# Designs tried in a protein design run: designed miniproteins, single chains, continued (4). Part 6

Each design is a single chain, and the fold is of that chain. pLDDT is the mean over its residues in the fold that is shown.

## One batch from the design tools (miniprotein)

Design m12169
Fold by ESMFold2-Fast:
Structure m12169 (fold): chain A 148 residues (1-148)
Amino acid sequence: SRLLNGVLARNGALVREELAKEGLLDTLDGQLLLASFEGDLEKVKELIAQGANINFKTSDGFTPLHLAAASGHLEVVKFLTSLPETDLTAKNKLGFTALDLAYASGHEEVYEYLKEKLESLGVKIDEKRLEKAKEEREKAIKLAREYL
């Protein structure tokens, strides 16, 4: 998926293009996805207050939490995970959680925060899935350099 490659390679233009192709940029939910990817905490708060779906998924299964975590936006991650409705274990179409994407992207503070929160809830960390997410990111970066 081009959206997956854009998220993993930190290509904001590609993420915006793919959200536009899904018809999401004019929606409250799509704006929440973009604000989460960009780390705009105040806009994230505003959109959720307006009724945006905190657990909304793109066609590839990306939630706001996935995009914030993959982009290293600790304060957005903290805000989203403070809300009881947030699905902290949601998997995208490749089977990756927000924790997996934070790890793959090298966002240590976001990874440690999510790991501690998930372990406090009794969720086991899947180390094989962490390494798989890292492999997919390395592949996405290579593709972005060759084709973008």
Scores: mean pLDDT 85

Design m12170
Fold by ESMFold2-Fast:
Structure m12170 (fold): chain A 71 residues (1-71)
Amino acid sequence: MTPLNEAARAGDLEAVKALTGGRADAEGRTPLHLAAEAGHEEVVAYLLSLGASTSARDARGLTPLDLRAAA
């Protein structure tokens, strides 16, 4: 995973803000997917404020908001 993906999964908002870019992992999960799955509301809100796509689907066919609802 990229450092941004790891920061998003960990809920490290400062690291997310400091890092630029973000790539899907091997399962198609973006930083927004990982933050939503982990329940990190502040990171999710920040990524959404930057215009992060809520329509991107991972290998399971789930969007970041689907993962947030499941958590």
Scores: mean pLDDT 71

Design m12171
Fold by ESMFold2-Fast:
Structure m12171 (fold): chain A 103 residues (1-103)
Amino acid sequence: MELDRQLLLAAREGDVERARELLEQGANVNATLAEAGLGNDSGVTPLHLAALYGHKEIVELLLEAGADVNAKDSEGKTPLDLAKNVGHEEIVELLLKAGADEN
């Protein structure tokens, strides 16, 4: 759906206001890039993108909207794995507090 595609792009770019509007309009907080037609990355969600690109306020917004904190991409990586790999320590702490599995 177009809303899901726009949410994934807003999460990648850090557009907090746009992400909030899209969630209010019924965008799927757990939409994937593959389902949105944005690539072959099966399982990559808005939370993965926000965690990878260091958008803390988007991470908080998505978690409040019910994002699956333990969603796995096509390589089995979670948002926590991506945040750790890049060194976004504040996002790592947010994800762990939200129930991210370290195993």
Scores: mean pLDDT 82

Design m12172
Fold by ESMFold2-Fast:
Structure m12172 (fold): chain A 68 residues (1-68)
Amino acid sequence: SDGVVEGLRSVKHLIEEGRLDDALSLVDRLISLETDPEVRKRLQEVRKLIENGDLEGALKKLEEMIER
């Protein structure tokens, strides 16, 4: 959905700016609003990558989600 794509772009921007607490908060909000279980699972994977400090992995996953 358009709202998810805009949210994913915003998460990517926050990670690139080093605003990781804001990125996590936005991912949590996107998870709470998402009704598709596959998209929700992928958002949870992004959240774990950010928590683990794998920012390159998180950005790659976000890019893959935006392209789909």
Scores: mean pLDDT 84

Design m12173
Fold by ESMFold2-Fast:
Structure m12173 (fold): chain A 147 residues (1-147)
Amino acid sequence: MTEALFDAAYNGDLETVKELLELGADVNAQDKNGRTPLHLAAESGKLEVAKLLLEAGADVNAADKNGRTPLHLAAENGHLEVAKLLLEAGADVNAADKNGETPLHLAAKNGHKEVAELLLEAGADPEAKDKNGLTPKDLAEEKGIKL
């Protein structure tokens, strides 16, 4: 059940996610890395699954073992529509992982300009420093992106 929910969430299998939740699967179940189904939907950009999980009571700010939220994973992978959905659901735009990296650090570091712009509009701090003293602005400049 639980492993099937993680696989379905990552693969965007909306019908399987719905069926497993109706059978009593825990929407906030965590894998060995502390990742929830919402983390996996956000990592893989599965908008409809992410929406269903949030409607079923998924914790939008759940942190994995690295302190990363679903918004961190959407930002790292450039999934604009999922990032927008998570922000509308109350995601903490300035959540810092165990490296001090915010979603904006990850979007900037990976060159995801449209996600970086969305995060800034949502109140992300472009001057927040990670554990290495780097800001999202520093990382964006390396990629040729202006924040």
Scores: mean pLDDT 92

Design m12174
Fold by ESMFold2-Fast:
Structure m12174 (fold): chain A 59 residues (1-59)
Amino acid sequence: GKLYKALKDYTAVIPVTLALKKGDIVEILKELDDDWWLVQSLETGETGVVSKGLLEEIE
């Protein structure tokens, strides 16, 4: 799948969002709109919604 890394720490503020630490690797499950993506953390296995602006694509 498409892999991305978190650019900064993020505390989940609503139940649908995913908490991230800087450098965490996530896989994109679904692009919900132009700004928000459903992802799975490869660190924790948890799924949630994150802003794409928090993520950088890795190869």
Scores: mean pLDDT 79

Design m12175
Fold by ESMFold2-Fast:
Structure m12175 (fold): chain A 60 residues (1-60)
Amino acid sequence: MIGITEGLILLDLYVNGPRSAAELARRLGVSRATVSAALRRLEAEGAVVRLPDGRYALAP
């Protein structure tokens, strides 16, 4: 089950393209720890990928 934070991350990446964890934390108004946990979960589920520059993008 996707949580609210995970859903908001997916929506922001869909609308605005690839972003770092720090940018997502700032935009969503949540801690970097919360965003990092959500990104780890989404990456494990195959919903996002980490780019070579450290940003995250929606999986194809």
Scores: mean pLDDT 80

Design m12176
Fold by ESMFold2-Fast:
Structure m12176 (fold): chain A 110 residues (1-110)
Amino acid sequence: MKITKEEYDLLIEAIENGDVERAKGLIDRMIKEGADLNYKDENGRTLLHIAVENATPENEEKYLEIVEYLLKKGADVNAKDADGRTALDIAKERGFEKIVELLKKYGAKE
């Protein structure tokens, strides 16, 4: 499945800014257009990786909501980036306990 570069860039911007409602709307649009929610960028990162990478202790709740939405819509919880890292690996490394619990709930392997 393919996504347009413009739509992908808008979604990445929404995720990077922690704009939960805009991110959800753009995710829904991509799915309706038949785009691949598990698209990998130049570094092998999916939207799930990017959401976890942009989380901070201060904004974890916003990214928890984006992560859960991606998982509910069929994001591959076990997708690996170019370094062999999963979203779970990133969340554990950064101490995002709520995101770790959510990823495990959706079948993330340790």
Scores: mean pLDDT 84

Design m12177
Fold by ESMFold2-Fast:
Structure m12177 (fold): chain A 59 residues (1-59)
Amino acid sequence: GPLYRAVQDYEALTSRHLTLKKGELVELLREVNDNFWLARSLATGEEGYVPKSFLERIG
């Protein structure tokens, strides 16, 4: 999917969420609702939900 960058730190609220540090890159896997996207970390390969407002599209 398209690549995004975390614009700020996000700490996972549950085991299904992905923890991100500002500047980390993720691949968008699915837009699941208005607030959260399913993404994969490029650094770790872990998948989880992230607030879409914390992500900025690259390219």
Scores: mean pLDDT 85

Design m12178
Fold by ESMFold2-Fast:
Structure m12178 (fold): chain A 69 residues (1-69)
Amino acid sequence: SEEERNLAMGAAYVAGNLAAGEMQAQGGDARTGEKTLVGKPGEGTGEVVAAGGRGRATVTVEEALEIGA
């Protein structure tokens, strides 16, 4: 739970920084997360990937903000 909170905060921070500075929603980048493309192609939400460091944690901007907030 603490680790997930830190990860969510990191994701929200990255999403907020991108939205505030540069609108950069990743929804067409097919990394090792093909399900992200077929699951949520960033149509209206805008998928943002935040690894928090080294790894991969794909969360939607809405989810990251709700968890981080």
Scores: mean pLDDT 44

Design m12179
Fold by ESMFold2-Fast:
Structure m12179 (fold): chain A 106 residues (1-106)
Amino acid sequence: SPDVDWLFRGGDGSTFLHQAAAAGNVEAVRAALEAGADVHERTETDRGLSTPLHLAAEAGQVEVVRLLLEAGADPRERDSAGRTALDLAEEAGQEEVAALLRAALA
């Protein structure tokens, strides 16, 4: 499980999948999902209750966004500020991720 100490843990409740998704580490994302990581897992309140999809979208990680959507990530999921992954991608100027998420929402 990604919350086991064999991987690093964020002080904000971020799982390995959250950190791998934000970093664009495609191989780590695949390994975490294969190990049973919850694609719907949310960070702590102080980090905005973000899913891995929110973090990947804000960071512009196109291939990670594709993997998370294939794994069943909900592009309609909102963080604590009411923002979707698309909202975060648009705010961050991540044009390619924003286009991918608009297609997933259609």
Scores: mean pLDDT 78

Design m12180
Fold by ESMFold2-Fast:
Structure m12180 (fold): chain A 151 residues (1-151)
Amino acid sequence: ATVKVYVGDSASIKRALLELARANPAAHVLIDWAAFSNTPRASAFAEEVAAALAELGVAYELSRESAVEAVEKLAPGADVILLTNSPIEAVAAVAEAKRKGLNLHLFLDEDLAKEIARERSGLSDEEIEELLEIYREELKRLADELTVLES
């Protein structure tokens, strides 16, 4: 079982996720709709990714529950690609995937995570960047591999 995490901007996340999904047609592709539905921009991005997956003939699920709850429902040893914009849900989903022995590719959209934090936390941009670095370190500690995607 392998847990890989990919972090980056929306454009880099979409590109890498679509390439991985094409290469792994048997994987369960989960979009954390519960997290993305919180803002118009995040919802639009999730719908854009879903439309691109549909155009490629890739099956996907818009999960209406948390990322960790969606991962909990998967059979041990399942192959899963998970897209979220919630750093908290990303950490929880990675921990659960390791516990269950899942093969997880988790994509964390940091652009949309930053947007939600800006609207809901009252933190400054500098404090939000510091918080994202803390989540990256935790994800790197929990995952087998963490890749920072570049635009």
Scores: mean pLDDT 87

Design m12181
Fold by ESMFold2-Fast:
Structure m12181 (fold): chain A 78 residues (1-78)
Amino acid sequence: EQEKLEEGLRLLEESARQLREEALRSKDPEIREALLKASDSLLGLAEMVKTLSGEEALKKAQLAQEQAKRALEEVRRK
C-alpha cells in the first residue's frame, strides 16, 4: 500500500535527520561519527524498504525510529 510505504519512508528520513542534527551539535568526535553512521544506515534502510510491501516497510521503519529515539535520548542524557 502506497500510503504505508510513504509513512515508513518519512519516519526513516525524519529519524536520520534528527541523528545528523544531534551529531552536528556533539563536541565528541566519537559520538558524532557514531550518530552520522547511524543516520547513513537509516537512509540505506529507506532505499531497501522501497522494494518491500507497504506494511513491512512501515513496520521496519517504526522499529528503526524507536531505536533512533533511544539512541538520541541516551546521548542527550549524558
Scores: mean pLDDT 79

Design m12182
Fold by ESMFold2-Fast:
Structure m12182 (fold): chain A 62 residues (1-62)
Amino acid sequence: METAMQRFIKAARKNIGKPKSEVAQSAGLDGAQTNLIFHMAGIVVDDNPITQKDIDRLENPK
């Protein structure tokens, strides 16, 4: 079973440069799942584009 975080990472890899909200929507995540993923990875919830650095943080959270 693919986790919400794994779905987000997969979508993010295909949508680098897209707003984080658009990436979450393409991954089929609701607002609560998106907020939890960002919190777990230490990523600020904002409208900025997804970057490779964000993906690296999601794959290797501190």
Scores: mean pLDDT 73

Design m12183
Fold by ESMFold2-Fast:
Structure m12183 (fold): chain A 90 residues (1-90)
Amino acid sequence: KKPSLRDFFKSLFGTELTEELKEKLKELFKKYDKDGDGKLSAAELKEFFESLGLNLSDEEVQELINLFDKDGDGTLDWDEFLALIESLMS
């Protein structure tokens, strides 16, 4: 059985979004932002989670995007991505 997404992120990153962690997340964001547009698509976000050892379903990835995609373009910008990570660490 897969651990919950929150339990996984808490075990990997802790419960505090430090400046050092933000810097590391920004590096990962840029790595998976293959188009260089400052946004992550559903496919890129899925690859990000897979790189951390968490295999999310397409439905789970789409639900995360829908929750944090404030402009409705089907992608997450850096601020939306940070809000997602912060939610997973709380």
Scores: mean pLDDT 76

Design m12184
Fold by ESMFold2-Fast:
Structure m12184 (fold): chain A 66 residues (1-66)
Amino acid sequence: SPAVLEQIRAAFNVLDKDGDGVITEAELKAVGFGERAADFIARADKDGDGTIDFAEFEAMVREASA
């Protein structure tokens, strides 16, 4: 659904405070994830680079609904 993709994109853009196209553990901690930030990165990070790109974030959001 286009509406779902737009919602995921909007959420990603809010979390990506630096506008560099990735979400870091520090950005997640800044929005209140705390100790869960590292766990969220570990679950979403499919590239093994320690950051979440848009594709990884989309996959994580979709998996959370299953």
Scores: mean pLDDT 71

Design m12185
Fold by ESMFold2-Fast:
Structure m12185 (fold): chain A 90 residues (1-90)
Amino acid sequence: MSIFDKIVEYFDTNGDGKIDYDKMFEALDKDGDGTIDVEELISFYESLGFKLTEEQKKIIEQVLKAADKNGDGTIDKEEFKELFDKMVNK
């Protein structure tokens, strides 16, 4: 059980085990610039009523840094899709 599995379940509105990554990304992208950072993802997760531990926050930060191909501290939509695909398939 991972924290990303819970996000997948939340956005799996048709029950086929698939999520709309575009819709998820738009919900996380508060400023509409086409990127999200670690703080936005953590804030979004907490806004859904999930209580994140310090360990879970560090995992989110590490996973986003691993997906951040350009090293600017943000992830774009394609990096976001790769991140969740890897987390769900673990």
Scores: mean pLDDT 66

Design m12186
Fold by ESMFold2-Fast:
Structure m12186 (fold): chain A 60 residues (1-60)
Amino acid sequence: PLPEPREVRATLYRAAGAFFERAGDYEGARRYYERALALEPEDEALRERLAEAEAKVAAA
């Protein structure tokens, strides 16, 4: 069976967050990781990614 739309959407948000993080746009990364985490709140690795992006935004 195909994955549920929520899982696909979360994967796309995580990919977008990673793209912005790699580009140095930590504000963009934070926004997309927040959206992904809203869909997958139990993802600890994603929570850590969001925290790192937030720390980078705060340091600027």
Scores: mean pLDDT 79

Design m12187
Fold by ESMFold2-Fast:
Structure m12187 (fold): chain A 93 residues (1-93)
Amino acid sequence: GEEYLKKAREALEKGDYEKAIEYAKKAIEILGPDNPEALAQLAKALLKAGKYEEAAEYARRAVEADPTNLEAGLTLEKALLKAGKEEEAEAFR
């Protein structure tokens, strides 16, 4: 699971958002559907790919799995703002 999380981060840093999404999905398959780190990485990759509504969905799931994950919370806020859901985004400031 950890190796796919690392590959997802590396792909994201290189701007290969499609590969970042693929690796994050593989991490979820190995680590489980409620793994907060894998969900947060998928949400971040979707956000960078401009898939704002999907990014908000996975970021919300990551926050629900681990409310202390500040990166997931920040990703959720940004995704909600970009999706035009400003009122929901304010709840995660």
Scores: mean pLDDT 82

Design m12188
Fold by ESMFold2-Fast:
Structure m12188 (fold): chain A 100 residues (1-100)
Amino acid sequence: SLGEQLLKAAEKGDLEKVKELIEQGADINYKDKEGRTPLHLAAENGHKEIVELLLEEMIKRGGDLYAVDDKGRTAFHLAIENGHFEIAKIIQEYVNKKEE
C-alpha cells in the first residue's frame, strides 16, 4: 500500500519518495503493526527534512502530533531517545504553533 511505502521511505530518509507518495494520496497518519507513523520513523532515524515536511502536512491536513506507538512513545520521545535533539526541538515548535 501507499502507507507502507511511506513508512519505508520515511525510515530510510528518502525525501523525494516521501514527497511523491504524499502527492499520490498516501495517508500521512498510517500506522504499522507497532503503532508507528511516518513521523515516528523519520524522527527515530534523524531525518530532519522529512520530519519538517510531515509536520507541515499534518498541520495542513489534520494529524495527531501526539500519536503514540505501542510502547506509548511520541515522535518527540523517539527523537530524544536517539539523540536527535534538533528534531525534538522542531517537533515541539510545531506543537506550539498548532496550539496557538
Scores: mean pLDDT 86

Design m12189
Fold by ESMFold2-Fast:
Structure m12189 (fold): chain A 67 residues (1-67)
Amino acid sequence: LKGEIDRVTGEIHDLDVTIHDLEVQHKKAVAAGDTDKAKELGDWIDEVRKRRHDLHKRKDDLVHKYM
């Protein structure tokens, strides 16, 4: 169980890094007036945030079962 929690924690960390990188790119696209790219990056950020939320829920379930 601890190994599963550690794995999910690592996946959440990887997604946090990905979200940060996408947010930086999105901010640059907005500043450049590239509306199409900004929208594409925004959609990707939403998808990654949704996956991160699902992983947080999975981690909470694992922690609750371990307790």
Scores: mean pLDDT 81

Design m12190
Fold by ESMFold2-Fast:
Structure m12190 (fold): chain A 160 residues (1-160)
Amino acid sequence: SAELIGEKIKETVEKELGAEVEVEIVSEREVALKVKDEGTGIVIGIVIRLPESFPQGTITIAIAKAGDLEEGGFVVEITVDESVTDEEKVAEFIAKAVTIVVKSIVDDLKPKAEDIEKKLNALAEKEFNGKIKVEVTHVKDPEKHEAGELIKKAYEFALK
């Protein structure tokens, strides 16, 4: 559920990065998060949309940095194999994935989607033996991507 995802992300990001996390449950399948890194002052908005078939199917995560809309945002698509049934384990993986992306944005002024994708797929292989695949896209123009509306929502949530 969106509530489980929001809870796991808040716990993981606060514990691993020491960041402040605000969570809003938008619907049963959509959660919005605002992450503030106190050390840098960077604010990141995140919107996660779960498939009807959760934990199987494609989870879409849109991530945008406040004040940086012209550089666009990141879309992380996590595709989970039909044999995966452990919702809590998938929620923990989503929380780790979000934490890695947030850390990459905080640590690097211009993080590369390819580098983030390699890290997330290495974690997926280790924890799920290839039953989860991750695609990371840097979307410079939200109008040209199917998840562009989620990037806009993530950016707007970061500014609230």
Scores: mean pLDDT 86

Design m12191
Fold by ESMFold2-Fast:
Structure m12191 (fold): chain A 60 residues (1-60)
Amino acid sequence: ENGETELHKAAKEGNLGEVVRLIESGADVNAKDKEGKTPLDYAKENGNEVIKKVLEKHGA
């Protein structure tokens, strides 16, 4: 347990459909886990450019 939101987990897993669904449901795209990482940081670490771009478009 690292204080991760569902959006952090979806970004780490590369689950684009869940990322979009969570953002549409009002998820905080700028939420930080216990290590100070955002969902965007995990998308960058994993090289998932599609999820990175979606998060950036929604204010990440």
Scores: mean pLDDT 81

Design m12192
Fold by ESMFold2-Fast:
Structure m12192 (fold): chain A 107 residues (1-107)
Amino acid sequence: GMTALHRAAEAGDLAAVERLIAEHGPGITLEKDDNGETPLHLALRNGHHEVARLLAHAGAGTAVDGNGESPLMLAIKSGDERTATGIMIELLGEGKDPTPDILRVAK
């Protein structure tokens, strides 16, 4: 089911997102809802770019939803170049390759 962090991310409530991460630790950002989506997926789907950047920085950028779609794929599909770039930087910092996700959304 949806956690309090999922609801805050869907609403774009940056202060609630920051508070919940501070209270429960960054691991809460990896929780998946009934669709396999993390709070980062919900922030991206609803166009909440500031919340999406915060959640990506907290380590949520690698989780895929129930359709196998990563937050990077969602950011690229939405045309959010700034958030997509931020997620790519975090993935590279974690030693992960963003190229497969880029190729999956390319024609």
Scores: mean pLDDT 76

Design m12193
Fold by ESMFold2-Fast:
Structure m12193 (fold): chain A 61 residues (1-61)
Amino acid sequence: TAELQRRIAELKQEAVRELSEWMRENDLDLDEMSRKSLEMARRVQERIEELRREARREAEE
């Protein structure tokens, strides 16, 4: 559980960093920035769900 929480936090932090880097590189279209942030949010959510699924499998042993 503690490791899962840490992993989720790391994924969220990485998503923020990647989005910030992408914005810094482009800094052109707000529309594209908005789309990118939504895409990143969805990827993070999917990864979190997958990590939780793995944790359930481990708990079942």
Scores: mean pLDDT 73

Design m12194
Fold by ESMFold2-Fast:
Structure m12194 (fold): chain A 58 residues (1-58)
Amino acid sequence: MLVEALKDYSSDHPLLLNIKKGDVLEVLEELDDDWVYARNLETGEEGYVPKKYLKKIT
């Protein structure tokens, strides 16, 4: 499933995915109602990101 980042989100935490507004991500796993594990297609990085910062595009 492809999603778009609605805002910038960055953390120094190694398990969290850094995103910028407009980045396209592939959701690899939905963990719960609040978090997904995704790959940022712009950077190639993977990590956990809050679901509320994402918009479904496919």
Scores: mean pLDDT 82

Design m12195
Fold by ESMFold2-Fast:
Structure m12195 (fold): chain A 68 residues (1-68)
Amino acid sequence: SLGDDLMLAAAMGLLDLVRRLIAEGADVNAQGVLGRTALDLAEENGHEEIVALLRENGADENAQPIPP
């Protein structure tokens, strides 16, 4: 899915691919395996430019899970 591709691109530091996936409608807050987001993976791997790009496009560390 676009969300899974976004998380992989963020983990690998592929800034241009991250930008393209967001433009194609990827959910920047999509959760992958173990509930991790693209923002989490970019931060863990030190990709500061991708962290900034994700935050500019609505990635939120304070995003609550969908209430029941």
Scores: mean pLDDT 75

Design m12196
Fold by ESMFold2-Fast:
Structure m12196 (fold): chain A 73 residues (1-73)
Amino acid sequence: TFSEAELRDAFSRFDKDGNGTIATKQLGLIMTSLGQNPKKAELEDMINEVDADGNGTIDFPEFLTMMARQMKD
């Protein structure tokens, strides 16, 4: 449903440092801004899949992968 450009625009709104990453705690806010409403358990599962190293950040390719899974149906 969302284009890559729309996802990039949403991502950049939360990438305040302009370094191409967002904090994992911001993922829920981004998804809400896109009209998604993931449950806390679903959000935590997605974070664990993309932040396996526990560094607390998500880059844009990881974000695209998560959103692709959410839009699969």
Scores: mean pLDDT 73

Design m12197
Fold by ESMFold2-Fast:
Structure m12197 (fold): chain A 65 residues (1-65)
Amino acid sequence: MDEELEAAFRFFDLDGDGVITAAELARLTTWSEAQVAALIAEADRDGDGRIDLAEFREYVARRLA
């Protein structure tokens, strides 16, 4: 399970810098700006507009609960 989460994170992390940005999500998906902003707002606990691996794991864990 965690390997699949990590693979998904790495897929969205186009630069491999350990964070996902709104621009990276927009490039990889057909999601609207509102959908991208909503996901980042829910996952990004620090409010910097970026999602790191720990935030991504917490977001998925909360979604499954």
Scores: mean pLDDT 70

Design m12198
Fold by ESMFold2-Fast:
Structure m12198 (fold): chain A 89 residues (1-89)
Amino acid sequence: MKKKEELIKIAEEILKENPDDPVAYLTLARAYLELGDYEKAIEFAEKALKVSKDPHLKAEVYRILAEAYEKMGNTDLAEKYRELAEKLE
């Protein structure tokens, strides 16, 4: 879907100007998750965790990681990240 590809392009442009923007990495992780590219969703989610200290953003990133691992059939990692997200609320 062109709209999700457009969001990816916009987030990539933001990261060229501000490579430590956790919201841009979160946007990329969500977009790739929705496109079914779970490996890229995980990659950008992990980058968001490295650049953010915000517990609310970290909780959202852990939820994305949980959903990506669940879609890939890794139930153990999905449960781990769901628990990490719940602990930050």
Scores: mean pLDDT 83

Design m12199
Fold by ESMFold2-Fast:
Structure m12199 (fold): chain A 89 residues (1-89)
Amino acid sequence: MEKEKLIEEFVEKLRKLTKDTNPETIEAVEKILKELKKMGKLTEELIKKLEELLLNSDPIILEILKNLLKGKLSAKEAAEKLYEYLSSL
């Protein structure tokens, strides 16, 4: 239940840190985090890893977000790819 607040706090933090970031990118991140929550895979450690990679403009994370925004990946598929990538680090 706390995990819903964790998503909301992270999304708000991203909006503050990335004032020049396209709102569609923030919405894509929120969709992925909601799918990770449904999968039982959302943790504070995973969110911290995602934050660090997003702030460093990690090309794999950006490609996943771009493909989700273009409709090439569903939110569930994007969440699964993101989880695999973060788990490999």
Scores: mean pLDDT 77

Design m12200
Fold by ESMFold2-Fast:
Structure m12200 (fold): chain A 159 residues (1-159)
Amino acid sequence: LEELRRRLEAGLDVNYQDPSRVGATLLHLAAARAGEPGAAELVRLLLEAGADVNAQMPKVSEESLNSPEAKELERITGLPAEDLIGFTPLHLAALKASEPGAAEVVRLLLEAGADVNAQPPESLVENPSFSKTTPLHLAEATGNEEVVKLLLEAGARPV
């Protein structure tokens, strides 16, 4: 965290989407690790630095989808990297809803103005089943009542 703070103070673009990292922002990566120690502190730091809470993962090249960074994100999320296209940080935190720290990360994102009803654009999604996926759909799949309740209280539309 101290090293990241120094880099942000030195002008690191907190919203940079590196194609070699499947276009994920630092906030996407922090949200995907919502159950890990320090994830909530990292999310707070990134939001304070001006991270776009509603950033969507872009469509990237086939080479990028097969990168070591994409494979790491697949291990963390449990989903193929191609299925993450259009996901916001809130989608990734909702995927981790069953993890002990995930509810706190979800709260931080919602307080920062995350679009609770965010959906991947249909034009960017190769799997039609994900074109209408909201954070609530992902949280319900995990069975975590606290995260589901947080999303509903924030105005999520039930399925």
Scores: mean pLDDT 75

Design m12201
Fold by ESMFold2-Fast:
Structure m12201 (fold): chain A 62 residues (1-62)
Amino acid sequence: LVGKRVRAVRDYTAQTPDELSLKKGDVLEVLGEGPSPGMVLARSLKTGEVGYVPKEVLEVLE
């Protein structure tokens, strides 16, 4: 997933201060692996904010 554009398939509310909240359809760039299995570090293309999101709420655009 690193270097890929991904899209949120549903709304997601951040559970910790280091996570991103997402709206369905938000596009992000994956920057790296997250601190636990199933998490990634991503940058929101909408806001420019960087944080962790669950892989399960994302789809790859390529």
Scores: mean pLDDT 79

